# Ledger of designs, part 108: designed miniproteins, single chains, continued (5)

Each design is a single chain, and the fold is of that chain. pLDDT is the mean over its residues in the fold that is shown.

## One batch from the design tools (miniprotein)

Design m19995
Fold by ESMFold2-Fast:
Structure m19995 (fold): chain A 58 residues (1-58)
Amino acid sequence: SKSSEELSKLLREAFDFYEEAKKAGISLEEALAKTPDEMVRNLIRLLDLADEIDAAAK
């Protein structure tokens, strides 16, 4: 489904960003502070999608 594909894409983007930060030796706190606003919005959307799935498409 579209929602499942969106969920997978958002997870990959978040994972890639965090992995690159670790490779650069950036601390978790600094990496979180440097998280793009778009990615923060996407992570919020991810949580909303997960909640909708758990609530049987609320």
Scores: mean pLDDT 70

Design m19996
Fold by ESMFold2-Fast:
Structure m19996 (fold): chain A 55 residues (1-55)
Amino acid sequence: SKKKEIEDFVKALADNLKELGFELPKEVQEKIVEALLKGDTEKAQKLATETINKF
């Protein structure tokens, strides 16, 4: 399903960020999935970027 594809994508993003030393919390991962499911790509990018900028 589209939801599973988005969840798999966000999990891969979180795993990649972890390898770079950035932790993407599960709550933020869930918010990114919800934003992408709604087609709000800008909000999804902001959530990911805020996680990187905090570290």
Scores: mean pLDDT 78

Design m19997
Fold by ESMFold2-Fast:
Structure m19997 (fold): chain A 84 residues (1-84)
Amino acid sequence: MEEEREFLEEVALKYLPEEDEAIRNGDWKKVDEISKKIAEELRERGFEELAEWVEKNKMTPSELLLVLAVDRAIERERARRAAA
């Protein structure tokens, strides 16, 4: 699970500048293409279920980073409560 998250974060960060430029230019077709590229890289790494989720939901680099940030914040809070 953590290896999947680390790879997802790396791929999302890799495509983040490309997403930023596409959004500034109003190129929504390019944004869709970025989501497909991320899904393809995840499949090549063997993370098929994660790739299907990204592709089905048209997840962008910024959205993926937000999901990862929220997920990690929830895990930190759960760990804090378990330790208390």
Scores: mean pLDDT 82

Design m19998
Fold by ESMFold2-Fast:
Structure m19998 (fold): chain A 65 residues (1-65)
Amino acid sequence: SAEAAEIVDRAFAAQKAGDDAAVKEEVAKLEKMGYVVSKYEANGKIVYDFQISEDEHYRVAHKKP
């Protein structure tokens, strides 16, 4: 949804800025909406993988993976 895309954009910007607290807050909002956000560990930190759409808009992983 458009709302989820806006949350993803904010989460991505926060992750790029290194604001881990803001990333967790925005990811929690997506998870409450039923989305799953992929994550992995890199250089001792948790990094969230935000899916890029065909239109270069950030999207979260689909519901019920």
Scores: mean pLDDT 67

Design m19999
Fold by ESMFold2-Fast:
Structure m19999 (fold): chain A 60 residues (1-60)
Amino acid sequence: MSEFAKELAAEADKMPVEELGKKAYEYFQKMRDELARRGNSPEEAERFLKEGEEKIKKMK
């Protein structure tokens, strides 16, 4: 998660909003899958992805 967050922040600084939205969604999906593989609650992982989507929409 930390690694994905750091990479997303770096890309956000130099990418157009449309491209950023796609990358952000991909990172959230990967984090969701990683959480599930670690044995975390699938419900929590799903909620994380949904919140990520809402945040991206709020950004533009």
Scores: mean pLDDT 66

Design m20000
Fold by ESMFold2-Fast:
Structure m20000 (fold): chain A 91 residues (1-91)
Amino acid sequence: SPEDRAIELLSRVTQRLVAEARAAGDTELLDKIYELARKAFQALANGDKEAFDKVIDELKNLIREAEKRGVISQETADEHLKLLDEARKAA
């Protein structure tokens, strides 16, 4: 289903971001990733497309912040952003 695709893509991005934040020792970033991931999955579970799209935009901003802080490379950030855009389209 479209929802299953959105869940798969979101899970992949959040798992990779969590691993990257942990490797960098960035606990503030890690907390923000968990908070936004929780909100995104909750929006999907509720069928709330508007709330989901808003949280995905916040997660995209967090990815750009992670790149700026040197937690991830520009290439990795671009890959994560692409997957989040695909998740938005699937949901």
Scores: mean pLDDT 87

